# Designs tried in a protein design run: designed miniproteins, single chains, continued (5). Part 67

Each design is a single chain, and the fold is of that chain. pLDDT is the mean over its residues in the fold that is shown.

## One batch from the design tools (miniprotein)

Design m18317
Fold by ESMFold2-Fast:
Structure m18317 (fold): chain A 90 residues (1-90)
Amino acid sequence: SIKELLEEVKKVLEEVLKETEEKKLSVEEAIERLEKRFQEIYEKAPFEDRAELGKVLQEVKLAILEGIEKGLSAVEMLKKAIEVVEEKLK
């Protein structure tokens, strides 16, 4: 279901946030981890859920780009991305 896919996206964001804090990843390194893991979720998603999943992933990407433009740290950017997914899960 789309809800299960969005919960998986949230888990990925939380795992990348933890890795970013522990390993002091740059914004670029954090984004590279997210792109790889989001692509894996997208490729394994049922075809009927891919359009909605794709829209949410685009909203997450836009939140990340806005965070970068505002000079947010990788950690702050990831927290904003998590908020986007949490809003969709309400």
Scores: mean pLDDT 87

Design m18318
Fold by ESMFold2-Fast:
Structure m18318 (fold): chain A 59 residues (1-59)
Amino acid sequence: SEAAINAAADYALRRYGSSPVVADLIAAIKNAKNQAEKLAALQRLHDVVSDPRLAALLA
């Protein structure tokens, strides 16, 4: 859902926002043109940070 995607992005920004790679992925989520693009960026964010809580927010 959109709310779950936004919650995951906000969580990642609070925990990992100092990383340039994470910041770029959050920007990609915010600037996504459609839901598929947003989900792809969010899945990549999960792969980069490997956080179980982030995974739970995406499930």
Scores: mean pLDDT 76

Design m18319
Fold by ESMFold2-Fast:
Structure m18319 (fold): chain A 89 residues (1-89)
Amino acid sequence: MIKNKSLEEIAKELERFIDENEEGTIVLYGKNRPALLSTARSLLLVYGLTDEIKFGEPIEFTYKGRKIKILVSDKPVELEEPTLEIDLD
């Protein structure tokens, strides 16, 4: 879990996770839905993603030949796959 990090530090951790895994899920977690939505949208735009963000629904994309999912959630999420959880509260 990553918390109390700048957007730049979060982006660096995402790049590391992507480089170390051929596939995986990035979970953007927060209890404040408007703030979570704003931060998630900013992160998605860094990767050129303009998809509508729906809470609890994964956005799938390919980056550097790797299959990555981004899940935005206002509730705790437990996944069996390789997961990077970012706490945005």
Scores: mean pLDDT 74

Design m18320
Fold by ESMFold2-Fast:
Structure m18320 (fold): chain A 91 residues (1-91)
Amino acid sequence: SAMKKELLETLRESEEELEEALRLAKEGDPNAKKRALEATERAVEALVKAGRFEHVGKLLEAVKEASKQPTDAEFVEVLLRKVREIREELE
């Protein structure tokens, strides 16, 4: 469906933004974590719009787990892994 295609496109865009945020985090950029959260928020909004509430719950739990990580790079890696996992499950 067109809605499924739009959701998958947004999740892929969020993954690309999280990959860039991870690169920035590894370079010590203080904005990396903010960029990762903004990309993750767009993924959450797309999942809510698509009625994928189980996947919304999984991604919000990943944000909590990311917040326990000692480095910005590890924070971003947790979010990237979960967005990628959700996209693969929905394909």
Scores: mean pLDDT 90

Design m18321
Fold by ESMFold2-Fast:
Structure m18321 (fold): chain A 70 residues (1-70)
Amino acid sequence: SEEDFEKAVEKIRALLREKGRMTYKELVEATGLPKEVVDRALDYLLYRGEIRSVDGTFTEDDVFELAEPP
């Protein structure tokens, strides 16, 4: 689980860097990891301010992107 969490964090960073924007569903599919692991990784990245929700809803169909520099 910890190993999967670390993989999710790294994959999400790489995917958003490459693609620019991805939905929650696309991130789950592209990482190939369980939803609960992807959820934890997204929460972590959001808390750190590394990513943001494009529409601010934080739903399962939300679109995520790398945060702009402050």
Scores: mean pLDDT 79

Design m18322
Fold by ESMFold2-Fast:
Parts: sequence; structure tokens; C-alpha cells
Structure m18322 (fold): chain A 80 residues (1-80)
Amino acid sequence: KEAILTELETAINNNDSKLEAQILNAALDNPELALDVVLHAADLEVAKGRKQAAVSILQYALHKLPAKDRQTVEQRIKEL
């Protein structure tokens, strides 16, 4: 978990959107990591001033996440 979050932060800081997408898709295939990684990516994009990118990540995640995690993602979208 810590390693994937560090790689994600590095990708976002380097504006490597392709690597960011690869990390997010890999995390979405693991239900134990998916929610935390997606929320962290959205927060990093917001910190970079890319609110629309954060919303897009969260919207995409809604199609991939189990129902139990969808309410958390929907709430985060409303707060942006």
C-alpha cells in the first residue's frame, strides 16, 4: 500500500499522466487498495490545482469500485 501511494505521488508530481493512469488501473483491480489509492490521487490532483482531473478520476472509479465504497467516492465528488 505505501509503495503504490509513493509511486502515485511521484507520477502526479512529474505530470506523468500515463503512469498515473497505469497505477490507478492496477489499484482498481485490488478491492483492498482501490478506494484509498483513488481518494489519494484525487487529493493530489486538487493540490496541484487540477480539480477537474480529480473529479474525472473519482467518476471513473465509481464504475470499478464495489457498492460499499461508492458512497464514499460520491461524497468526495460533492465536496470538490
Scores: mean pLDDT 79

Design m18323
Fold by ESMFold2-Fast:
Structure m18323 (fold): chain A 66 residues (1-66)
Amino acid sequence: MSELGRIYRDLLERARAGELPVSSPALPKGVAGALAQALNERLEPEGLVARVVGEEPNYRVEVSRA
């Protein structure tokens, strides 16, 4: 998914640049969950956490310090 890949890279780059907290655009719940899991695999060793936030129908992924 090119759009999801773009969002993933943007969140990863901004979080690593110290632009925290940083949030994705609105996403479906399942997509937000998958994105948060992928971000946590990369960011947990760096002391950062990705969480699914929001409610139906507008979920987002937010990256912050753990």
Scores: mean pLDDT 81

Design m18324
Fold by ESMFold2-Fast:
Formats: C-alpha cells, structure tokens, sequence
Structure m18324 (fold): chain A 88 residues (1-88)
C-alpha cells in the first residue's frame, strides 16, 4: 500500500538523519533530510522531489535517486503483475 511505502521511506530517512548526525554532517544537510522526511510523512512526494531537485548536492541526488527508484520499482511491479493477470 502507499501508506506502507511512505512509512518505510520515513523510517529510512530517520535512519539516514541519525547516521548523518553521528557522522557530524553539516547542519544544512541534516535540515534537508528533516524537511524531506516531513514532506514524505504527509504524503507530499511532489514537494519532496522539488526540494531535492532544487538542492543539487550529492546528498540530495542520492536521496532523490532512492525515492524515484522505490516508487518507480513499485509502479513497474504493479504494471507487470497486471499484465500477467491479463494474460491468465
């Protein structure tokens, strides 16, 4: 479900924030992760993507890639399953 995927992504972002803090990452990087987490938590994926695209840093690119891969993979899995059911 979408809610389960959003919860999984929020949990992953919370782990990333904890790891970044433990590693002594810049406060601006931590703030970016926290803002993305809050947008994802409320289901605002469009604003999360826009924020990451605006912040063209290596960290933002990694997060954006992971977010796109997670949601793209799920949609492709669903489309593939629907195609298999249509052929049965």
Amino acid sequence: SMAAKLAQLVAALERAIAAARAAGAPEEDIALLEEVRELVRRGDLESAVALLEKNNTPLAQVILSRLVALFWSEEEQQAYAEELLKQA
Scores: mean pLDDT 74

Design m18325
Fold by ESMFold2-Fast:
Structure m18325 (fold): chain A 76 residues (1-76)
Amino acid sequence: MDEELERIAREAEERRDLRAMGRRIAELFGLSEEEMLEIAERLRAGPEARAALAEEFADLSAVERGAIQAAALAIA
């Protein structure tokens, strides 16, 4: 019982830390939490929407685009 509760608490803390990291990444790129939620929604919409996002962020490196996508999914 206690081991299961500890696992749930640890996973919740990890998710909280990932969201905090995601928000910091958003700030670095000048993106609001609302804009990051829109990015996450578009990433879930399908391959065409994902391709359009990649073109919109073409000025960024592949690493920077990956960081934004990961941050958006962590916040959402």
Scores: mean pLDDT 76

Design m18326
Fold by ESMFold2-Fast:
Structure m18326 (fold): chain A 57 residues (1-57)
Amino acid sequence: SMGDALQAARDAVEAATGGTIVDTRLRMLDDGSVEVTMTVRRADGSEVVVTVVVPAG
């Protein structure tokens, strides 16, 4: 499901960055995919913005 795919994407981003997601923005694309923009805060206070696209279906 889209919810499972979104959760998997969030878990993968936190694992890859070693940080905590502090903001999540969703945007629906014309093809029905969802663009997920996540702001990750690391232990040093730095922030990284990660964007992933979750396909429709």
Scores: mean pLDDT 81

Design m18327
Fold by ESMFold2-Fast:
Formats: sequence, C-alpha cells, structure tokens
Structure m18327 (fold): chain A 80 residues (1-80)
Amino acid sequence: SAEEALKRAEEAVEEAQRIEEEGAKKSADAGLAAGVGAGLAGIGLGVGKVAGDPEFGAEMAEKGLERAKAGLESGKFSEA
C-alpha cells in the first residue's frame, strides 16, 4: 500500500542518516560519501509524500540507503 511504501522510505531515511553520522565520525570523506546517500534517501521520501508516487519514492529512498552504505564502506567521497 501507499502507507507501507512511505514507511519503507522513512525507515531508509532514518538508517541512511545514522550511517551518515557514523561516517562523519570516521572522516570527512566518509561523512560526505555517506551523506550523498542520506540526501538521496530524503529526496525519495519527499517525492513519495509530495509527488503522489509512494512506490517510486520508496525505491529512491532505498537506493539512497544503499548509496550511504557504499559511501561508508569506501570511506572516500571520490569513490562514492
């Protein structure tokens, strides 16, 4: 349902923000790399809520979370 998609997007944003904070504690590069993913997750949630496409918003938020995880793992903004 739309509500389930929005919940998935919200969970992805919360997790991505946690990963961004963890990255920032390691280094500026890791924080910036994870922050790109957290920003994308936030945009996805916004699209779901405002543009009336909760499923697309959830997919964007989940991709943002994957990006945040990849940024934290790489530890380098240039490789994000």
Scores: mean pLDDT 80

Design m18328
Fold by ESMFold2-Fast:
Structure m18328 (fold): chain A 79 residues (1-79)
Amino acid sequence: MLSLVEQIRQLTDRTEEEVERLKKEGDAEGMRELAEKALEEYKKLVKEHPPKTLEEAHAGFTLLSTISEGYVEAEMLEK
């Protein structure tokens, strides 16, 4: 059974890999959709398992930072 930290880390890793792929393809729309999907998945995960430790909160912050980068990269490609 995966801990909340491990689940968030896996979601972060997947999001980073997909952002890099879409960035190489120049797919701004795909990056925005990916960022939105990752944010929704994180919201569901936190609703089911609210963060109770500093480690869990830090993992969530790292994921949100990764999602924010996806949005920024998409915006830069759209102009």
Scores: mean pLDDT 80

Design m18329
Fold by ESMFold2-Fast:
Structure m18329 (fold): chain A 85 residues (1-85)
Amino acid sequence: ALSEEEIEALKKLSPKELAEALKERLRALVDRIAERLNLSPEVVQQAYARIDALAEKISKLSKEEAQEFAEKFVETMHEELRLLE
């Protein structure tokens, strides 16, 4: 799970910084899920492509839109990580 400090840091990032941080964190999450569920490399690569497309969209958002997205992303990440434990 993300720490409170990590959550607060994400909310303060610019759209470009948020896109980069989100890409890194989502790819790490996909890797963990793939290891636990024995997902095929093809499924992992498709997930990475979708993450990259999402990051590109986020990098083009306004600061306010990026901040709203960061809050929703943090909530989703906490819920998904709970399901894996």
Scores: mean pLDDT 73

Design m18330
Fold by ESMFold2-Fast:
Structure m18330 (fold): chain A 92 residues (1-92)
Amino acid sequence: MAEINTLSGRLKVLSEKAVSKKEKFVLKEISKILETLKQESLPEELKQEVLKLLDEALTSLENGDIDEALKNVIDADVLLGLDDLKRAVSKF
């Protein structure tokens, strides 16, 4: 399973290369979810499922599939009960 430090490193590299508004938005939301995982005491099973979705999202971005990445990030946000992404995505 993916580790927070490994995902944070990949996020930084992708953020430096990001050009489109949609790609930058997805990367910003991944960053927000990773910070939430660092700061909150979550059940281990929930934390691992969220990390798996973020790993899949970053892999999709690395392959140029921004829409698949956004889907995985929305799924992770929903699992955490944040719901901020549903509100933000309605603007696209």
Scores: mean pLDDT 75

Design m18331
Fold by ESMFold2-Fast:
Structure m18331 (fold): chain A 72 residues (1-72)
Amino acid sequence: MMDGLDMLGFVRMVGYGVGVQIATDAGLSPEQIEEVGREAGRAGEEAIKNGKSYSEAVEEAERAAREKVREL
């Protein structure tokens, strides 16, 4: 099993990547893409801290990214 600290860093990275892809597909600026990526990574990390599975954390990251894109 992955250490909790390793999992948090990994999920933050994966969530960031998911957010960047969603924002890029939406045609956002580089600055907005970075903002969406950071928010998605944060949401994934928080999901793991709250006891959610890796799959649920990735779903939360995607949801946060899509919500952030709608605000921009």
Scores: mean pLDDT 81

Design m18332
Fold by ESMFold2-Fast:
Structure m18332 (fold): chain A 70 residues (1-70)
Amino acid sequence: APPLSPEEQEAIRWVADELIRIGDVLDEEFKMLKEGKPLEEIAKYISERTGADEELVLENLKRFEELRKK
């Protein structure tokens, strides 16, 4: 069995907590997309929940939408 040091346990716990939070944000994002919310509104929501730059999020959403369309 792989041994977990205290340092590794702390790192894994931090990553797990962040992944859970990201999962919740992604679920809400997909819900908003299905409802036809403007990308600007979705970007604002993600920015407020994650602390990411709103303009960067909006750019990424537009790129993602174009990729999904193809």
Scores: mean pLDDT 71

Design m18333
Fold by ESMFold2-Fast:
Structure m18333 (fold): chain A 80 residues (1-80)
Amino acid sequence: DKEAIIEAIRAALEAHAGQFSPEVIDAALKRATEQAEKESDPVNAAKRAIMAAVKTLMDAGVSLDQVEAFARAIAEALAA
């Protein structure tokens, strides 16, 4: 479900709201949503959405440790 992956990404970004700027959070969520919508396969949609969010954070200068914490938060949100 594309909506579930986008909500998981949003939850992970919100969990880091004190560490990421609002502009970076908005850009990451927007790019993730755009990539998910381009894919007909849900698994590929999830992979591309996550990659788009991660790339947005990395391009904004977010540290590797923070990117890893963000990826873990997505996994936790999807498991709930």
Scores: mean pLDDT 80

Design m18334
Fold by ESMFold2-Fast:
Structure m18334 (fold): chain A 75 residues (1-75)
Amino acid sequence: SEDLDKQQRLIAEAVRRLVEEVKANPDMTEEEIDQLVERHLEELRKKAEELGIPFDEDWARRVFDTVRRYLLEKK
């Protein structure tokens, strides 16, 4: 559906920005990465609400948790 596509694009964009920020700052600690993940998740939620896009918070959180795990494993 169009709403699902919009949600997936919004999440993918947020994940891309998170990954790029971590890669640009390779000395970032686990605690700093955790703070960054929470900030991006909150910004994503706010942006979805502003744009009127239906937002599956559970799905978004699972995606961010998965990305966080992979970022930490690559350090």
Scores: mean pLDDT 82

Design m18335
Fold by ESMFold2-Fast:
Structure m18335 (fold): chain A 66 residues (1-66)
Amino acid sequence: KGTAVAVRTSDGELIVAVNGDGYKLPAGLREGDVVEATSNDSGKKYRLTVVSVPNPDVLEVEYEEL
């Protein structure tokens, strides 16, 4: 398990980098939400838990490899 920060891009996409791979997150996530994300490049899958939302463009997440 680890922690990472997801940042909203100018295109409105929430992107988080985990171990060098980028993961796109769905819109509308709030604290306590859990999503599974898969890298298009590596196929690696993670469970991401939103631990805080300091502003609408930044999410702190915990990640766990699946």
Scores: mean pLDDT 78

Design m18336
Fold by ESMFold2-Fast:
Structure m18336 (fold): chain A 60 residues (1-60)
Amino acid sequence: DLDDLFKWTTDYYIKQGAPKDVAKKIGDLEKKSSKYFGDGDWKKSDELRDKAQKLKDDAK
C-alpha cells in the first residue's frame, strides 16, 4: 500500500533526525515514485527518486 510506504518512510526519517516537514516530503516523493514505477512511467519514477535522495542526503 502506497499510504503505508509514505507513513513508514516519514516515521523512519523522523527517527533519523530529519525535521518532520522534510521527512514528509521524502515520504511523499517515495510514494509518488513507486506509483509512477507501477504505472510504467519509469523516467518520472527515477526523477522523483533522485529528488528524494537529495533530500535524504541534505538531512544528514
Scores: mean pLDDT 82

Design m18337
Fold by ESMFold2-Fast:
Formats: sequence, structure tokens, C-alpha cells
Structure m18337 (fold): chain A 72 residues (1-72)
Amino acid sequence: ADELIEKAGDAVNAGNFDEAAELLRQALIKDPTNREVAIKAVSIALLAVGLGAPQEQLDKINEAIREGDKAA
């Protein structure tokens, strides 16, 4: 899970927001009760907003986070 979160952060910094959303989904589904992973996922979503990610990509990232929270 942590490895997938780090890759998601790297993807956001590179402007690959679609890849970041998918990596966040995988991380949160793999370890849905891990609060550290959830906190890092929210931080990555905020970074994507700060970097000007398109609304469509932001919606995908937010959906991934919500799906993870529901699985916990």
C-alpha cells in the first residue's frame, strides 16, 4: 500500500493524474483500514488540486479515496 501511495505522489508531480487516481484506488483497496495510507491519499489529492489537475481527474482521485473509506 505505501509503495502504491509513493508511486501515486510521483505520478501527480509528473502531471499523470489518471495514473495517480488508479494507484490511489489500488493502495486504498489493498489496505482499507490503514489510516496512514488514507491520510497520504488525501495529501496527494490536495497536491493535485494545487498543481491544477483537470476536474475530471480530480473527480477520479476523490472517488478512489471515497471507495477506500467505504471498504474500511
Scores: mean pLDDT 75

Design m18338
Fold by ESMFold2-Fast:
Structure m18338 (fold): chain A 95 residues (1-95)
Amino acid sequence: DTDVEDARAFLANLPAAVAKAKATMTPKEQKLLEVTAQILTAIANAIVNGEVDEAIATLERLEGPLAALAEELGKMSKEEVRAEIAATKEWLKAK
């Protein structure tokens, strides 16, 4: 399954990619990247290992921080972040 292979590659490469990206980012952008990396790691683990409940719990815990940082940095509105998190949770539940 291409999704599982892509998720494994993502998990293996994520720490180096995050470290490289942080070198060119402001402290607030670094915080948004850290929150986003935690969410993407949880989703990838759900794809690879079937850790769906853990992924949903992580999305629910980080929704508020993600929405606040994304809005402050002008990337997404809080409503857009909540809609994306809700859609991702429903997609995970369907697995």
Scores: mean pLDDT 82

Design m18339
Fold by ESMFold2-Fast:
Structure m18339 (fold): chain A 115 residues (1-115)
Amino acid sequence: DMEKAREVVEAEELIDEYVKKGYSPVEAAELTLEEMRRRGMEAGEIVARAQLALWRGEEPEPKDIEKLKEWAKELGAGEVETKDPREEAAGYRSAVVFRSYLLLAGETVQKLVPK
């Protein structure tokens, strides 16, 4: 969980870094995905690959959505209630990213509040 959280945050920050360097969002996500693969960071790859699909207007792979859902639940997120795979992926990806930042920051308050 903590290791997955580090990979997720690292991927998110790398996307932001590439955008700040002048790459488009799609290019930033592509470069981040390749870097996560190079590092062997599976959680980072899934987060970057899902964002790439969403920014291209494509549906993320079902197995990536399932992994994001699993990790969101491990991090204490509730169910994303939608029949749209893109909305489901975006919701679980956002939950995973946000809760990974909270976990790494030592902020545990969110884990104690009702959802």
Scores: mean pLDDT 82

Design m18340
Fold by ESMFold2-Fast:
Order: structure tokens, then C-alpha cells, then sequence
Structure m18340 (fold): chain A 79 residues (1-79)
């Protein structure tokens, strides 16, 4: 449904913001903040994966590609 796609997109944007905050915390050496953000990221990722199971295979593939791109970007920004 359109509502599920909108919710998945909202969760993806929240995940992107959390990753940005984690990069900032990492650069600042704020290990406590990084751990808090990691826990929140895990929760949002679980929500997104659960929601993705209700989407079409084509929609699941598009969200998976976006998540893989975010993971690559995050790893590069920590290097």
C-alpha cells in the first residue's frame, strides 16, 4: 500500500539522520553518544525490515539497494 511505502521511506530518512549523527559522534570521540545512537539505529532497522516484508519484491529490492548504499557511505565516512 502507499501508506506502507511512505512509512518505509520515513524510516529510511530516520536511519540516514541517525547515521549522520553517529559519524559526528565518532569524529568527536563521544563513545557514549555513539552507543546510544547505535541502539536507536538497531531499533529503526528492525522496524524497517519488518515493514519491508509487507512490500512487493520490487519495492523490497529498491529499499535494500538504498540500505546497502547507506551502509557503504557510512563505512567510508568512518575511515
Amino acid sequence: SAELVEEAQRLLEEIRRLLDEMVAAYAAGDEARFRELMARLREKMRELVRLMQQLSPEQQEEFLKELQALEKEFQERLA
Scores: mean pLDDT 88

Design m18341
Fold by ESMFold2-Fast:
Structure m18341 (fold): chain A 75 residues (1-75)
Amino acid sequence: SMNDEMIETLERQRKELLALMREINAPQELIDAVEKAVDIQIRAIRENRPLSEEEKAFVAEAQRRLGEFVRAVEA
C-alpha cells in the first residue's frame, strides 16, 4: 500500500540520517531524540491517525535541535 511504501521510505531515511549523525559525532541524546521523532511519525502512519499535540511538540523540538547542531557543525 501507499502507507507501507511511505513507512519503508521513512525507515530507510532514518537509517541514513542516524548513520550520518554518528559519523559527525552528534550527541547520543540528540541521535535518540531524532530516532524517536521518526518512530512517532511511522507509528502514526501505521495507525492511520494524526500526531497528538504532545507528539507534534516532540517532533518539532527534535527537528529544531537537529537544525541547531547541523548549523554549529557547519560554522
Scores: mean pLDDT 87

Design m18342
Fold by ESMFold2-Fast:
Structure m18342 (fold): chain A 70 residues (1-70)
Amino acid sequence: HMEEFAKKAKEVLEALKNGDLKRAYKIIQEAGFKDLREFLEYAYKNAPELQDEIIELLKELGAEDFVKEL
C-alpha cells in the first residue's frame, strides 16, 4: 500500500540526508528498485507529501538537472 511505501520512502530520505548510504540502498533494494534514481522518480510521483524533501535532497546532492526531469 501507498502508506507503507511512504514510510519506507521517508526512511530512505532520512538515511540519505544523514549519509547512511548502506541503509538507504538496502531499503531501496528490498522495495524492488534497481537504483536510487528509479526510487526517487517513483517516490516523487506516488508520495506527494515527500516532493519538497526529495527536491531539497537532490539539490543538496548536486542533482539539480534530475529535478527538472521529474
Scores: mean pLDDT 77

Design m18343
Fold by ESMFold2-Fast:
Structure m18343 (fold): chain A 79 residues (1-79)
Amino acid sequence: AEALREALRRVAEALAALGEAGKKFAEEMERLAEEVLTGTPEEAKEAADKLISMAAIAGENLGISELAEELIRLVEEYL
C-alpha cells in the first residue's frame, strides 16, 4: 500500500503543477486508488482499470511515462 501511495503522490505533485484541473485529476486518481485498496474485488478491478488509464494519460501529457508505468505496476500488484 505504501509504495502505491508514494508513486501516486509523485504523480499528484506533477499534476498539481498544471493548476486546478491537475489537482482535480489527482483527486480522482487518489479516490480510485483507495477503491483499489479497500473496495470489493469487483470495485477494485473497475477502479484499477480506470486508475491505469488515468496514469497512462498523465504519463503521456506530463512526460513522466516511467513514473506512470511504476504506478501501473503497483496497481496490478493489488489485483
Scores: mean pLDDT 80

Design m18344
Fold by ESMFold2-Fast:
Structure m18344 (fold): chain A 90 residues (1-90)
Amino acid sequence: GPPPPLYTGEAEVEIELPPGASEADWNRAQAEVSDRVVAGFRALTAIAPADQPVEARIEGEITPDRVRAKVTFTASNPEAVEAGVAAAKE
């Protein structure tokens, strides 16, 4: 049969850096962004049916004042996508 319909949702995760950010500040911000993206994907896969496709696409942006990731969750279950977006937002 045809593939199941796919739903998409986006979350932006952004951590602001202090002026004159140290390597420790950068490492903390990167870890926090990564943890939030992973939490989103875990929430999505906890709800998504085991036999249906799931995807997370990540686009990162790093500037002197912030670390940002845009994550796009895709699944055949819109509730799974909504849960992923909510979890990635904290």
Scores: mean pLDDT 80

Design m18345
Fold by ESMFold2-Fast:
Structure m18345 (fold): chain A 72 residues (1-72)
Amino acid sequence: MKLSPREVAALVLRSRGLSQDAIASHLGISRGTATRHLRRVDEYLAQNPEARELFERASAGDEVALVQLGGL
């Protein structure tokens, strides 16, 4: 399973604590499109423990983990 660049961007913004509406506004997409990207992100994290670990570390303020997460 691979994430698109938009789904990776949504993942990074979610790790920074942005709401779904804030992510939609930041990426210039509709709320429905943001919901779809975030659902795909949640499915990806459930299936990829390494990506989930990067997400958790980035959410805690690890800038190295944030860069690695953005490179998925």
Scores: mean pLDDT 82

Design m18346
Fold by ESMFold2-Fast:
Structure m18346 (fold): chain A 69 residues (1-69)
Amino acid sequence: SAMEEQLVEKLAADQALLDQLEAQLAGAKAEVERMKERGADPEEIEAAEKQVERYQAILDRAKALRAAA
């Protein structure tokens, strides 16, 4: 999407922003594991996992773009 392309370009241009979002994503992954441990609703866990997967893909694209420049 156009919004995801803009986010990828912004992240690729700013290492500090990339590092911050990478740390936030690590925290989100840890929260998904805590949700599983406490027996949270399966639909809420699936939604959180899909959000993590989407942002991981964005970060991976941004890191690849930055490395290629």
Scores: mean pLDDT 84

Design m18347
Fold by ESMFold2-Fast:
Structure m18347 (fold): chain A 83 residues (1-83)
Amino acid sequence: MLSIEELIELLKSKDSSIRARAAKQIGELASEETLPALKPLVEALKDKDEKVRKAAKEALEKLKEVLGEKVDEPMKEAEKILE
């Protein structure tokens, strides 16, 4: 199993299929350990590849479902990059 740090690095891969799989795997992990991935996942919402954007959106939705209020503050900070 890849660490969260390794998955965050894979989100920056030149291969869009690797980026999409990394986002999906972060969503499947959905634990407090995935909180450092919130900002990289929000950045992936702007990805040039639609599959990566979709995977990032689904991962963020999964993190919100599993972690609830624990994602509110980090998500608020990460969403500032969308402004």
Scores: mean pLDDT 78

Design m18348
Fold by ESMFold2-Fast:
Structure m18348 (fold): chain A 97 residues (1-97)
Amino acid sequence: MEEEIKELLLSHPFWAAMYVLKEEFEKQEKIPISTALKKLSELFKKQNSSLDPEALLNQFIKLGLLKREGDFLSLSEKGKKTYEELVEQVRKLLEKS
């Protein structure tokens, strides 16, 4: 189940970005913006995606999913809840298969 959730999240650029960033925030509460950009750039290259990592990070900040503190990012409570709701919806989808 968990591996199947991961595979489905990684198949969509937006969900994959949320997954990759959440994994980094589980390792440390605050990450450098440069680290987030590097992780998203590597992800989008693997997916052959034309998405701009910087534009996506700015969108997550505007949506209140990420907090910017100088050169660092942290996951907001809204971001944590949004990610948990996404994982739960994906889990329910897989359980019906």
Scores: mean pLDDT 78

Design m18349
Fold by ESMFold2-Fast:
Structure m18349 (fold): chain A 90 residues (1-90)
Amino acid sequence: MEEVEKAVEEAVKELEELGKKYPEAREKFLGAAQFLREMLALTSRASPEAQGQLLAQVLEEATAAVAEFDPESREEVLELGRRFAARLRA
């Protein structure tokens, strides 16, 4: 539980920082961060393994959507998605 929550909070922080670096996509990054936080809350009663798997999928889908919206941030947002999805699935 604590490890999943920590990974989500770190992913949210990095998404917010990418929104500052790519201001044209800031609202999309903030939306992805907020959605990830909401899904963390909605999955809080699941097992840590099930929660991690679900949140990894949510993160990959959210980061892919930002990457499609903003090609300039694509490399960094997809790399963030891959890195944190791997941590959530561990």
Scores: mean pLDDT 84

Design m18350
Fold by ESMFold2-Fast:
Structure m18350 (fold): chain A 69 residues (1-69)
Amino acid sequence: SMEIEERVAAFEARLRSLVPDTPEAREMIARAVAEYRKLLEDYESLSLEGQIAVEIREIGLELDVELLR
């Protein structure tokens, strides 16, 4: 739980660094953060392939936010 929150906080901080602070960006970041937290809930119980898929999705969520530039 605490480790998940640390990863989520780091991810959110990274996303905020990529785009200007606008209401649209805040909404998209909030959605990306919520999805990332959900992906991490069962991370330790996933297969290696499942864990890799989460890491790839993290990159995809970051790119989606960058497209607001």
Scores: mean pLDDT 81

Design m18351
Fold by ESMFold2-Fast:
Formats: sequence, structure tokens, C-alpha cells
Structure m18351 (fold): chain A 77 residues (1-77)
Amino acid sequence: TPLLEEAREQAARHGVVALPKSRLTPEQIEALRRLAEEHSDVLELVETPEHLVFREAKPGKEQEARELVLRKLEELA
């Protein structure tokens, strides 16, 4: 839950959720990649070596994008 709380705070302050890969299992990382693939009209994933960075794919989708990521993190907890 600490990661979920941090993600909620990031989404509220910055409109972006940056998840450190070190705090996720390989299965959780793959599930989050699939989420972005399935919802590419709402959710954009920018992957770095250390982070999965989620943002809205289009203006006006900010809340829907945040809700998708936060809900998925809750399911994976």
C-alpha cells in the first residue's frame, strides 16, 4: 500500500505516476505494460531502465488514466 499511496500523491500533484521497477515484481511490471497496451487511447507508458512512467495519452483523459493505473496497482497488491 505505500507504493499505491505514493502513486496517488504523484497523480494528484503532477498528473504523472512514476513507479520504480525495484518496488515491483517482474509479473507486476508485465501486467502494467499490458495495461498500457490495452488502453493506449487513454494511457501512455514511457519506460526507463529504473521506472515505468504513466501519463494520459490525450488531453482530457487525465483522470481516466490515473484511475486505470491506481486500480491496477491495487489489484496487484
Scores: mean pLDDT 83

Design m18352
Fold by ESMFold2-Fast:
Structure m18352 (fold): chain A 60 residues (1-60)
Amino acid sequence: MTPELEEAFREAARRIAADPRLTDAQKVKALGRLVEHRDQVKTPEEVLALADEIIAELTK
C-alpha cells in the first residue's frame, strides 16, 4: 500500500473513532467494514468517501 493510502486509512479510522454519533459497537463494525473493503479502494479520496458512507449508514 502507498504511504498516501496508509495515511488515508489512518485518517478514516480516526474519523470513525472520534464520531460522537457512533456507539463503541458501531465503531468496531465501521472499522471492520473499512478493513473488509480495503482491496476495493485505490485512492485517498476513495478511502475517505468509504468511511463517510459507512458512518452515514450506521447513523441512519
Scores: mean pLDDT 80

